# Designed miniproteins, single chains, continued (5): the designs that were tried, part 108

Each design is a single chain, and the fold is of that chain. pLDDT is the mean over its residues in the fold that is shown.

## One batch from the design tools (miniprotein)

Design m19748
Fold by ESMFold2-Fast:
Structure m19748 (fold): chain A 83 residues (1-83)
Amino acid sequence: DEEIERVRARIKELVDQLVKKGLITPEEAEAILNGDEEALKRVRKLQEELAKSDNPEDKENARLISELIREVGRLKFLERVKA
């Protein structure tokens, strides 16, 4: 499915960026790619903390994590509908 593959590619791109920035570990990135709910909860908490920062870099990182959370939700929806 082209739409599912596109969303998966974007999720992978986003987690790779977060690993490069040192915000998550490669193990956490793998857990997120596998749909681990606990890893997603940790990422949501990180997003909340970064969004409270006055540092522009932290605010931008919070936006990247927000996009990741949205794309993961989209993937879960698409996988259920197209099953």
Scores: mean pLDDT 83

Design m19749
Fold by ESMFold2-Fast:
Structure m19749 (fold): chain A 71 residues (1-71)
Amino acid sequence: MPIDEREISISMATMRLTILARYGGEPISLSELARLTGISVSTVSRLAREFAARGLLVVDSRARTVSAAPK
């Protein structure tokens, strides 16, 4: 079965809090996010894209970075 919705929500909250608390919305690499959250890089990448679809994060696929939603 795919990742449980609760697990996704917890991972989302952890990633969002890490970005906001440490970087104030500035871009952070997927590898650094994975290290800070304890989540694998592949999972972070998948979640980051899901969060971007929901307007929570901005993903730059070329730079492999994630930041808080614009504005």
Scores: mean pLDDT 67

Design m19750
Fold by ESMFold2-Fast:
Structure m19750 (fold): chain A 90 residues (1-90)
Amino acid sequence: DYKKLIEEAKEAFKEKKYEEAIELANKVLEEYKDKLTPIQKMEVYKLLFESYLALKKYEEAEEVLKELEEEFKDIPVAQNLVKLLREKLK
């Protein structure tokens, strides 16, 4: 159940278990990407970005932003999210 995996990933992030949050979020994207709504996909990518940023894995965080930007290249709300998140890498 991908909804349970998303909630588990969010809980791991809240508990500062960033490596676990990354593993769960990646599993959602690898196994369930086509079942996710656009909002759920953005939520999972944001969680991945924030988790890598918390671990100071800036290269991996930038890769996540590129994936989000490519996935939603013509969607203004997602492109605005990418711009906002990229400011956190400064």
Scores: mean pLDDT 85

Design m19751
Fold by ESMFold2-Fast:
Structure m19751 (fold): chain A 94 residues (1-94)
Amino acid sequence: MLSVEEAEELLKKAEELLSKEEVSDEEAEEVLEILEKILPLVEAGELPQELVDRAEEIAEYLALNHPDPEIRKRALEINVAIGVQRLREAVARV
């Protein structure tokens, strides 16, 4: 399992890859692999909210903007999984 520090470093790398004018399929795949590694920490409630928000934004960006429909679909599935976990945490606070 990743540490919080490793997750932050991976999210920073994903954000740097997405800051390019044109994101290749290989770069988008690397970002998806980063998100898939981070998702278990999100589901376990081990990530700070700031890092969860950043992961959600990265997944949403790929889901809306990448030209490959399979990459968009995978990004959407990750975005939904993060959103569901956030709703579960919000309900638990009531």
Scores: mean pLDDT 81

Design m19752
Fold by ESMFold2-Fast:
Structure m19752 (fold): chain A 95 residues (1-95)
Amino acid sequence: VDEKELEAEVLEALGLMEIAIAKLLFSRGDLEGAAEAVERALRVARKLLELGAYESAIKIAELAKEVAEELAKAGEERAKEIIEEAERLIEEAKE
């Protein structure tokens, strides 16, 4: 395992942690906090994409999109932009 592979594993774990934080905040009615956590998860996914960790980037972006879709149903205004960013990242990672 090279240093990039280790960095990708750590970033995937951090992205999953941000998704878990988003779900926790959503369950507590903190829609704004949940949206911020999803945005942080997408920043991690973008870094994974830049490192060439495409599968990990897609995984985090798909989970972020899922939480953002629930936020959109709950009326969170920024959720649509988060969904669009996640979809763009998934498309970029598949190409």
Scores: mean pLDDT 87

Design m19753
Fold by ESMFold2-Fast:
Structure m19753 (fold): chain A 128 residues (1-128)
Amino acid sequence: SKEDLRKAAELLKEASRLLREAAEALRASHEDPHGSMERARELVERALELVKKALELAKKASSGAYGSAQQVLNQLEEVKRGLDRAGRLIEEDVEEGLRQADRTAAQLEELARLAEESAEKIEKEAKE
């Protein structure tokens, strides 16, 4: 339904916001490596739940943008695994862990952009 599409778009926009906040948290990791990593992981987990819910709604509505949203989910799951590795790396080599956190922050910003683009495609479909 159009309502399911609107709801899916809203969830993807909220996920995009959380991903941008996660990227900002990782960029603060030089001041608080452990706290920043925990904050980023929490925000990514919340974004992952929202994207999964958006995909269920997009599938129910037979959305043409389903594939775009699924790509966001797949990349988010990869970034979450990357955060887990970076957290372990910070314990062994803080400098290398912080460099990995900076790279992950850039990936999160790109994912936020993709999530917003997917939301816009679904929102356009809801208006048709």
Scores: mean pLDDT 86

Design m19754
Fold by ESMFold2-Fast:
Structure m19754 (fold): chain A 108 residues (1-108)
Amino acid sequence: SSPSPTVVKLSEKQQKALDLLLEALRILQDLLEKEKDPALKEKIQQAIYYIQQAIVAIYRSDLEEALKYLDRAIDILDELLKEKPSPEIKKAKDLVLEAKKLVEEALE
């Protein structure tokens, strides 16, 4: 067995935010695989990128940085909803909004 890495304990709010963002990421990755429009693919990839950056920031407890990436993801998801209303995109946005709320509440 490898020596256990030093466990950086995430708060319960950070952990819940990560779970929500991972669900949003899964939804968007599935949509990206099925999307045929190159312009919509690019926007989905941008949303995925900002969600991934937010996840990395939350893992490092860089919560202010995480909020910036979450705001960028929300902006792109709003643009996607205007161009292609989709229950999946709406669900992904709702998950990112809930994660943002939890990150804001974790920032003391």
Scores: mean pLDDT 84

Design m19755
Fold by ESMFold2-Fast:
Structure m19755 (fold): chain A 68 residues (1-68)
Amino acid sequence: SEKEEKERAIKKLQELVENDPELAKLIKDYLENPSDEKKKELKDYLIKNGFTEKEADLIIEELDSLFN
């Protein structure tokens, strides 16, 4: 299910962010000043670090929900 895919993607993100200060910074920068450029930078970084495009999109969707 999409909910289970999202939960797995978020767990994978949490495990990676604990050991990747650059990823933590990209997430913080996106949350503080969201823009299409920062969204693309974060998404590209996630894909480079082993996330699928779908997992990256689900993560961005979750982060966008926190901005509201």
Scores: mean pLDDT 83

Design m19756
Fold by ESMFold2-Fast:
Structure m19756 (fold): chain A 117 residues (1-117)
Amino acid sequence: MKEQKVKQKTEEIITEYEKKYGPPSPEELSLIKSLSEFIVKVEENPEEKEELLNKLFSCLKEKLQGKLSEDELVLLQEQLKYVVENYSPEKNADFVGLLKSMGLIEPVNECIQEVLK
């Protein structure tokens, strides 16, 4: 079931995150769950992958244009595409850690949630 796949990926990413970064905050947990749901949606609907990623990237551009340079935004989009297309709990945990270090947890989570509705 979709809910079981999301739960499994969420638990796997949390386990890897805790090993490297310690216990996730409520905001980090929310992002991990949203990211897991987005990855499952892409895996179950590969024909929609480009549309889903383009919607996500458009949202990120609107929210982060004043906070990131165009080059930094492109690198963030490439990193996000990579972790979605090449699922690994460790790589996704590292991506969440990167977003935390950049102060981007909230805007990235909001964009993922917007695409998932």
Scores: mean pLDDT 86

Design m19757
Fold by ESMFold2-Fast:
Structure m19757 (fold): chain A 96 residues (1-96)
Amino acid sequence: SEEEFRRRLEEERRLARESRERRKAVYEAVLREAEGTMELILASSERIAKVNEAKKKGPEEEEKARKEGEELIREAARRAEEAREEGERLIREAKE
C-alpha cells in the first residue's frame, strides 16, 4: 500500500507535467501568432509613412518607397506564416 501510494503519486506528477507542457505549447503558439500579426501591422504602417514622405520628393522617390515597403511587408508576412506553422508544430508535439 505504501508502494502503491508512491506509484500513484509518481503517476499524478507525470500527468501534471504533461498538462503543463500542453498549456505551455498553446501559450507559445498564441504568442507567436500575436507577434506575427503585430509585425505585419508595423510593416504596413511604416510603408504608409514612408510612401507619404516620399510623395513630397517626387514620383521616383514614391515608387522606390512603395517597392521597399512591399518587400518589408512580404518579409513580415513570411515570418508571420513561419510563426503560425511553428505554433501548430508545438501544439501537435505536446499532444503526442
Scores: mean pLDDT 81

Design m19758
Fold by ESMFold2-Fast:
Structure m19758 (fold): chain A 63 residues (1-63)
Amino acid sequence: SPELVAQAEAAYKRGLVAFENGDYRTAVNSYSAALRLLPEDDPRRPEVEKNLERAKKLLEEAS
């Protein structure tokens, strides 16, 4: 639905801002939320997944 896509875009943007601020926990949560809201065949999914994996790695390194 258009509403879920808009929410996914907002979640992705929050994740990008959190990542830039070094808040990798919030970035992981926000990217994960974006992927749950995006359609399974959305062409943006690979980019979000790549950013999620990068955030997860940096979160683990910070622990």
Scores: mean pLDDT 88

Design m19759
Fold by ESMFold2-Fast:
Structure m19759 (fold): chain A 81 residues (1-81)
Amino acid sequence: SIDPGFFEGLKIALEKPKELLEKALEDPENAEKYYQKALEELEEFKERIERVMPESELKKKILEEIEKLEERIKEEMEKLK
């Protein structure tokens, strides 16, 4: 029911924030910038998903994974020194 290209885009969108999180952990000088970029991308992605996807179990799972990534990033930002 979901367009294959759209689904492929979803996978890429989730991978990018995870890569930014890893980069932040390896690059303390630029960590805050990577975390901020990851959160901005996740916020935009979440709004897009909420706007374009009909209510479904897939939508709930995607939103839940976005929330988990946001929570983890915010926790790492809080620990940043």
Scores: mean pLDDT 77

Design m19760
Fold by ESMFold2-Fast:
Structure m19760 (fold): chain A 66 residues (1-66)
Amino acid sequence: MPKTYSVGISDNQQDGDQAVQQAQQNVDSGIWTGTIVGGSSSDSSSQQQAIDQLNQINQQNIQNNS
C-alpha cells in the first residue's frame, strides 16, 4: 500500500519549496514508494518539522520496502 507523506510549508515559498524538493527527490530516486502531500503553515519552523517528519517516514519506508 502506498504511503502518504505530509510536508509543512513555511510562509517563505523558497523554504517550502526546498522541503518539498527534498521529499520529491526521495520519491523520484525510488527510495520512497508513496505520495507526498504538502501543507501550508504561517510558521517558518514548520519546514524543519516537515523535514524531520519526512526523514522518519523515509527511514520507515526503506526498512519495510527494502
Scores: mean pLDDT 54

Design m19761
Fold by ESMFold2-Fast:
Structure m19761 (fold): chain A 84 residues (1-84)
Amino acid sequence: SAKIEELKKQLEEKAKEIGRLIGEGKDSMEILKLINELHELVKELAELAGMTPEERRKLIQELSKLMMDEARKTRKELEEKKKE
């Protein structure tokens, strides 16, 4: 369903946003807000798609990887900016 695909895209986008803020060293209320929004989207997707526990675990693992990859990328980009 188009709605399920849209929610998956929103989850990936939120994970990347969280990753960027973590990579920037932002220890702020905005990170917590985005994490809460991510949890709400996971709940909505699980309900709409009738996800099994295994499918939900796989999704969470994929989102966690995406978030950490983006955090590492952001930290590297900030190191490059120090050369300015």
Scores: mean pLDDT 81

Design m19762
Fold by ESMFold2-Fast:
Structure m19762 (fold): chain A 98 residues (1-98)
Amino acid sequence: MEEKLREAYRMGLEAVENGSIEDLKKAAEMNPELRDLFEELIRALKLAPTHPFARVQAEAIREYLRALYSGSQEVRDEAHRRVLKAMIEALLEEEKKK
């Protein structure tokens, strides 16, 4: 299970690096336990051109996948904190422009 999950994280990261929404869809179908995470990433990537926050959210999910792939709890906790900070900062910037 854990080795299969690590491979799923790697597939997701490679799909994002290659800009392939189709590869992300395939990864979601092959890994039901991560389907929601991959589907949220696909949604964020599709919205990125029209919503600046969506781009930050996509990069946040990517960082989280990278931390999960590392297998380190410390790296995962740090990535989660960094991700939340980036998302809050993006939301604040968006509000200032309205």
Scores: mean pLDDT 71

Design m19763
Fold by ESMFold2-Fast:
Structure m19763 (fold): chain A 74 residues (1-74)
Amino acid sequence: SSALEEMERLREETVRRLLEAGEPESAESVRKAYEDIVAWAEETGDLAAALRQMRALRDLAERELEEVRKEKEE
């Protein structure tokens, strides 16, 4: 699939998981970051860097989800 399709998939999956975890503000932040990354990719043409930014955003969300999980255990 294209880089844009992969970025959209990463956005949808990350937003869904944050919403399922009860983190709607973080989900909204991911949506806004996605819009900025897409606009940046359109301006620069650097889809590879944009995709790397989306993967980094997903990784930050994974870290937040892990912290939320730990807080709920104690």
Scores: mean pLDDT 83

Design m19764
Fold by ESMFold2-Fast:
Structure m19764 (fold): chain A 72 residues (1-72)
Amino acid sequence: SREEALEELRRFLEELVREGKISEEEARQLLDAVEAGDGERFERLVVRLYLEGKISAEEASRLGRLAREVLA
């Protein structure tokens, strides 16, 4: 469900912050984008984090999947 996907997204973002991979600000920007229904902004932010070497391809893929489930 959308609510289950959103909770999983929040948990995953908390994990990435705890691991020092992304900042709390970057996590907030991602969460704000998906909650606003702005899938294009969400994807741009994820691509930027990946190109900066902050997240892996698997983590980027998981973020994209969760955002699509929330926005469906």
Scores: mean pLDDT 89

Design m19765
Fold by ESMFold2-Fast:
Structure m19765 (fold): chain A 72 residues (1-72)
Amino acid sequence: MSKEELLARITKLEEEIRDLMVEGKITGEEANEILKLLRQSREALAQGDLDAANELVKKAEELLRKLKEKAE
């Protein structure tokens, strides 16, 4: 997986989290938990650690999926 692909995934997740917060579908605490993982993923990418970045993005995606299911 390329650095560009991971950055695109991080950006999409950040956008979705922002939209869900604005809509009141998730709390600030829930949003901050996922945003922390995305920040750590960006730091891993800056260091060239694509494997660590990918694992952090997957965790963020899974947490967001679970939050969306609870908001239903």
Scores: mean pLDDT 82

Design m19766
Fold by ESMFold2-Fast:
Parts: C-alpha cells; structure tokens; sequence
Structure m19766 (fold): chain A 65 residues (1-65)
C-alpha cells in the first residue's frame, strides 16, 4: 500500500494548513520516489513500528507548537 500526503494527513487527524505544511515537509524527505506517495516500508522506516503513529506525531507537533 502507498500513502499520499492527503491520506496520511487524514489518518493522523491533521486538518489545519499549518499541520499539513509540516507533514508535507516530512513527507518530501521520506518520499524517495518523488511521486507524491510513500510505501508502507518507507513509512515504517521513518515512523518506526509504533501501532499508532498519530500519537507519536501529535506529541512531536505539540512539543514544537
């Protein structure tokens, strides 16, 4: 399975333009193909094997905000 930026943002509950812009920067670093999609393997490598990556990114986002 491959994730687009919009699909990943929806899965993570990121609905604000600022949160989506931050995710887009991260997504561009992970998207080695540059096709606007990342594979599950690339996602796992970037986020690790956390069962809920939403919590990990939410915590990081709160720490920066």
Amino acid sequence: MEWTLDELAEALGLHTPAARAKLAEWFALVDRDGDGRISEAELRAALGTEPDPTLRLEEAWRSLA
Scores: mean pLDDT 65

Design m19767
Fold by ESMFold2-Fast:
Structure m19767 (fold): chain A 70 residues (1-70)
Amino acid sequence: SAAEAIAHLEEAIRYAEEGKPELALEHLGKASRLAPPEAHPHLRAAAWYLLSGKPEEAIRHLREAIAVLR
């Protein structure tokens, strides 16, 4: 559901803010399986930034994904 996807994205943001990109990516992965197609470009961008060591940019895209799901 969208609510479950949002909960995982909020956890991904929290882990990214804590400097834990692997845990952030795990929750992003769970959210991507629940999220409708309109959220996927932001989820893909967030994953790319987490893998590139840019958590601030990743968090911006995670928040945009949440906005699309609300």
Scores: mean pLDDT 87

Design m19768
Fold by ESMFold2-Fast:
Structure m19768 (fold): chain A 108 residues (1-108)
Amino acid sequence: SKEEAIKKINEILERMIEEMTRLVEEAYPDDPALVAQLRFALHAGRIQLIEELSKAKSKEEALKYVDKWQEIAKWTVQMFVKDPAVQAELIAIIDRATKEIKEIIEKY
């Protein structure tokens, strides 16, 4: 069902946020404010994407919402994280999650 697809997508996003947050905590152990701000921004994006996917009328519309979310998530990482190596790892995590989400939408 669409509901089961959205549930799986939410689980992917939650795992992504946990992985990204852990990586940033390890890279910036003396900056808890950065970790908190990034976590907040990523969860805000997750909530918005889930809401948009729930209202999407077609797979094409759903995929457009995912593309928009991916661009915003990458921009968020670039804004908050300035170390190129850490930034690249976070972007790779976003790209992996995006691929998994798109596969779920296309399958359904």
Scores: mean pLDDT 91

Design m19769
Fold by ESMFold2-Fast:
Structure m19769 (fold): chain A 74 residues (1-74)
Amino acid sequence: MSKEEIDAEVEIALLEIQYAIGKLDIERHGLTPASAADLEAVLERGIELARKYGDEETAQRFEADLAEVRALAA
């Protein structure tokens, strides 16, 4: 595994943590346009990285989460 792949896996893990924290914040304090936009940015970055490195399962999971956030914001 290359350093670039390891760096991407670490960034994906951090994005997953950021999403989990943001989702918990929405559960506790409600959804705002700002919190929705922040989660969308996190998930879009996760999709980009996962696809760049061929992790289609992770990309599909982030896409499902993104659809959920967008549905809640609509």
Scores: mean pLDDT 80

Design m19770
Fold by ESMFold2-Fast:
Structure m19770 (fold): chain A 85 residues (1-85)
Amino acid sequence: MPSLLDKLKSVIEKYVKDPKDREELIKVLEEALKKGSTFPDSSVSRSYVYDEISKKLDELLKQGKISQETRDKLLEEITKLLVSS
């Protein structure tokens, strides 16, 4: 069965074409999920993962590496997957 991480990686691959930016986002996601799994409450875990990814996407946007549209779509899809799992 595809894991939540596999689904999230698929979303990043769809919206982020640059391999370096893709790898950076996946690394942040993996670290956020790993640390989030240590929290006793799943809603707190999801909020933590969302915040970490949101911060990284905002940094990439400020650096001109992704568009605002790509940032917004990525956050929407990631949030949907986190809430539905």
Scores: mean pLDDT 79

Design m19771
Fold by ESMFold2-Fast:
Structure m19771 (fold): chain A 67 residues (1-67)
Amino acid sequence: SMEAVRRALEYRRKAEEALKAGDLESAVRYAVEGLRALGVEVPDWKDVPLSSAENLIRGIDYRLSQL
C-alpha cells in the first residue's frame, strides 16, 4: 500500500541519518522497522548484528524496487 511505502521511506531516512551519525543501534532499529513496513520478515532488532545496518537499508531499497 502507499501508506506502507511512505512509512518504509521515513524509516529508511531515519536509518540513514543514524548511520551517518555513527548510531548503529538506531540505524538497525529503524531499518528493521522499514523492512517490516514492507511486509518483510526480520528478527527483533536486538538480535541483528550492528554491522548489518547498511545491508538492511539496501534491503529496503531492493524491496521498494520490487513494488
Scores: mean pLDDT 87

Design m19772
Fold by ESMFold2-Fast:
Structure m19772 (fold): chain A 82 residues (1-82)
Amino acid sequence: MASELEAEVTKTILKILAEEGVGKAVSLSELTKRVRERLGDESVSQSLVSKQLGKLKKAGLVAESPTKKGSYVITEKGAAAA
C-alpha cells in the first residue's frame, strides 16, 4: 500500500544518511537510487523521496546541505532517530 511504502522510504532515507554520517551530503537523485536499491522497488520516484525529505526537514531530522544545493544531510536528532 502507498502509506506503507511512504513509511519504508522515510525509514530508508534516515538509515542511508545515518550510515553516511552527520554532515555528509547526499543528492536527491543519489538518495532515490539508494532507496530503490535497498527496497528493491522501482516505483520509488524522485518526487516521492523529495516529499518524504520535506516532511523530515519540517521534523528537524534532515537538513538541506549549506554547501551543496539540492543535497541533504542528517541532523544529530535524525541520527538518534535512525
Scores: mean pLDDT 79

Design m19773
Fold by ESMFold2-Fast:
Structure m19773 (fold): chain A 90 residues (1-90)
Amino acid sequence: MEEELEEEKKLLKEALKEALKMDEEKLKEVIREAEAAVKEAIATETPLAPEEVEEVKRKLALGLASKIILAKKRGEKLEEVERAIAEMEK
């Protein structure tokens, strides 16, 4: 369990570094690929193989990181996200 959490943290950090190097169009592509992979996994009644689970986790981390970086590049969602966080902390 502990080792799995460390791997997930590594994936997210690596995903953030990778997303920072991406152009807006590439970020959109990565986000769409991540969303598609998640939808496919949820829609499938068949249990995922361990390798498929690992790939979905990697794509989720990349998708999340790409959404954060894209929001910063656009300024739209970053301002909205910051406002939502401030309201929730209240």
Scores: mean pLDDT 67

Design m19774
Fold by ESMFold2-Fast:
Structure m19774 (fold): chain A 63 residues (1-63)
Amino acid sequence: SASDAEAQAVGQAAREAARAAGMSEEQAQKLSDGARALVLSGAFTPEQAIAFARREAEEYAAA
C-alpha cells in the first residue's frame, strides 16, 4: 500500500536513527531494510515503521 517514495523516506529515517545510536553500517542497512519491508508489506504505516526503527535503535544504544 505504501509508495516507493514513502518506503525510501522510512529507510532514510531508519538509517539516521541507527547512525545516531552508533550502529554499524551493516546494522543500519538491516534496520532500514526491515522498516521498508514492514511498510511495503502493509503491516505498518510509514509512521509506525519509523517508530519501530527508532525504538530498535534506542534499545541498541541502551545495551
Scores: mean pLDDT 84

Design m19775
Fold by ESMFold2-Fast:
Parts: C-alpha cells; sequence; structure tokens
Structure m19775 (fold): chain A 83 residues (1-83)
C-alpha cells in the first residue's frame, strides 16, 4: 500500500530518521507510479529528496540519491500533466 509507506515515511521524518524516511518515500513513489498516480508519486519522490537533504552532513551517496529522486519527481510531474 503506497499510502501506508508514505505515512510511515512521514512518521520517520518527524523522528529525524531521514535516511529511512527517504527509503519509504522512494518505495511509496515507485508504487504510486505503477498505479498511474503520478501526482502522488511526484510528491513522495520530492519528500524523499527533502529528507536526504535534511541530513546534517549528507554523504555523496545521499546527495546522488536525492538528485535521482528529484529527477523521478520531475518525470512523474510531466506524466501527471498528460493524465
Amino acid sequence: DADKLREQGDELYKKGDYRKAALLYAKSGDLYTKQGKYKSAAEAARKGADALLSLPNPTDEDKQAAQQLLEAAKKAEELAKLA
């Protein structure tokens, strides 16, 4: 359930567990994309990127993952306009 994964991500974000929040947001976004829910997919991907960029000292891997999530969000936003 994509909605449950997003909600679990929101709870982890509130607790400051940004890497785990980003992982759940990414999984939620992937499931929303498979369901054709592109607006929700874009929102989840942007939340995931924001979580990674909210780390006090993000690694290069964290920054790369955030960039990939922002790119996924942009693609989903384009698909949402066509749906």
Scores: mean pLDDT 87

Design m19776
Fold by ESMFold2-Fast:
Parts: structure tokens; sequence; C-alpha cells
Structure m19776 (fold): chain A 82 residues (1-82)
């Protein structure tokens, strides 16, 4: 895979993980499960920030920034459910 294809693939995998954690938030009222979802999303957030720093294309960087904002909002929504 090219470097760009690897970056796209990694972002895609992170977005799948975000979708899984969103389903966890929607389906579970267990505080321990919700806390694990927050921890997983914080790890996704850290990785997205690393990828943003590596992105040289402004359009790609902007897309990653939108995903960072979405994950931050989702973390806050889960924290409000606790």
Amino acid sequence: LSEAERLEAEIGLLLIQVAVEKLTMERSDDPEVLKEAIENLKKVLDRLRELEAQATDPAVRADIQREIEYVEKLIKEIEEKL
C-alpha cells in the first residue's frame, strides 16, 4: 500500500471503532461499560491527532479535524450519560 492508502485505511479503522463505541453508548446503561467506551475513544482521539500532525494535505487535515471534533463530542455525550 502507498503511504496515502495506509493513512486512509488507518482512519477508516479508527472510524469503525468510533461507530462501535457509539453503539455501546446507545445500547448500554452500565457505567463500567461506558467508562471503557470513553477510554477507547480517548485512544482513538490521540491517534487521530497524531495522523493530523502527519497530514500534509490541507483537505485531509480538515477531514481529520472534523473527526476529532466528532469524537470529542461523543466522549462528552457518554460522560453526560454517566
Scores: mean pLDDT 84

Design m19777
Fold by ESMFold2-Fast:
Structure m19777 (fold): chain A 83 residues (1-83)
Amino acid sequence: AIEEIKEAGEHLLKGAEKAGASQEVLDSVKATVEAGVEAIRKGDEEKARQIAEGLIRGGKQAQKLGAEEEGKKAVEEAQEAIR
């Protein structure tokens, strides 16, 4: 679960960079990943699920913006994290 959240975040960061996202957006993605890792460590299942669903939405948006491979990997890893 933690490793899948980290992998989803790394793929989303690469996709966002490829799509021309600002440093503020990249920093926001990093903060979201850290919040997801902490939610899993604390056993906050609802927050962990909300963050994983956010990463899935981000990955799908990255695919629409031309980062097809990176967005797809972000979606797959985030889905695995909440199974």
Scores: mean pLDDT 80

Design m19778
Fold by ESMFold2-Fast:
Structure m19778 (fold): chain A 66 residues (1-66)
Amino acid sequence: DAREQLAALAALFPTFPEDGVMSVAELRRRSGLSQAVLRRIDTDGDGTVSLAEFLAAMEELSRLAA
């Protein structure tokens, strides 16, 4: 559910790289989130997730979990 997805992403936030970019494969490995959820976060489908995309996903899930 959205609350569990938000908790998983929140736990990863302090481990985000200094350059602000993480591959979808690495995000999957660290978070354990499903491919469907990761595709939603990677909106342009380039296989990378920026810090901005990550924060936007957390914001969306936070609204859904409220």
Scores: mean pLDDT 73

Design m19779
Fold by ESMFold2-Fast:
Structure m19779 (fold): chain A 60 residues (1-60)
Amino acid sequence: SLAEALQAGKEAAERAAKTESLEAATRIAKDVILEKMPHLPESSAERIARELAEDAHARA
């Protein structure tokens, strides 16, 4: 579900933000979202992942 993909992406972004760059955290979160929702357009997954990574990085 979208909720499961968003939750998994958020958790991945939060873990990555502690040790990785914003760009790397975005990529990691995007990959997790697409694994849960492979039919989601990559551009949409990247936008969502970037927002999650930016939020996580700001709180890191």
Scores: mean pLDDT 82

Design m19780
Fold by ESMFold2-Fast:
Structure m19780 (fold): chain A 100 residues (1-100)
Amino acid sequence: ALQAPKVTVHASKPVVEGEENTLVSTVSSFSPPEIKVTWLKNGEEVKDVTISPVVFNPDTKLASQFSELSFVPKSSDTYQHRVESPTLKEPLITDFDPSA
């Protein structure tokens, strides 16, 4: 069955300006197991990120993927998590504002 991904993005610790933290994304419940994840900082792609292999669950026939971005929160910086999938007409973008 075709199933669009579900996305959550959160900081691994409470956000404190100037204190090193990690943004964690979970992309889950998608089929087929084909996905592209991109992280953006202030509209520019961040290459120094950890992206897990796609994990396929044979019981649900759905896939998941995890990614991490290390960052130092700064009120002037904005982050976006972008997901591209064959099931999506447009990329799914999740905004993360450390000041929010």
Scores: mean pLDDT 83

Design m19781
Fold by ESMFold2-Fast:
Structure m19781 (fold): chain A 72 residues (1-72)
Amino acid sequence: MDLSQAYLAVKSADDTLLDLLRSGTPAKDAFLRASDLLDQQAERMERQGASQEAVDLLREASRSYRDTADLL
């Protein structure tokens, strides 16, 4: 169940990223925003006692977005 919530959070962050890019937000800022949303969701899920696998998935996705932003 926790993994399904983590996957939905990643999809939501991807949808937000695409919406920001479509609205003319600079790519670096859009990726940083998506990273921030995933970090916030990871913190929330960890506080709620979600599985470490779900939390790690969100943190890994957040790091990937931040690493991409650092290249832009």
Scores: mean pLDDT 85

Design m19782
Fold by ESMFold2-Fast:
Structure m19782 (fold): chain A 84 residues (1-84)
Amino acid sequence: MRLRELTEEGVRLAREAARAYAEYLLTGSEEALARAEALAAEAERLFSEARRLALESGSEEDLRLVEEGLAEALAAARAVLEAA
């Protein structure tokens, strides 16, 4: 995947993880908690790969894109939890 695609997918998965976690908080569903953990782990893998690519490129701009993507993922997760 290209760097932008990795960060965008990471944001999407972080949002989905937050929704699954919100479901766990509302229902006590262990399945929802397991799903949230799996989605969060996948998002982490994508951001780790994006960060590796940015570091290997030596591009400060690429590294900033990854950091902005991480900040967006955290903001998106918080927004989902606030809306639940």
Scores: mean pLDDT 83

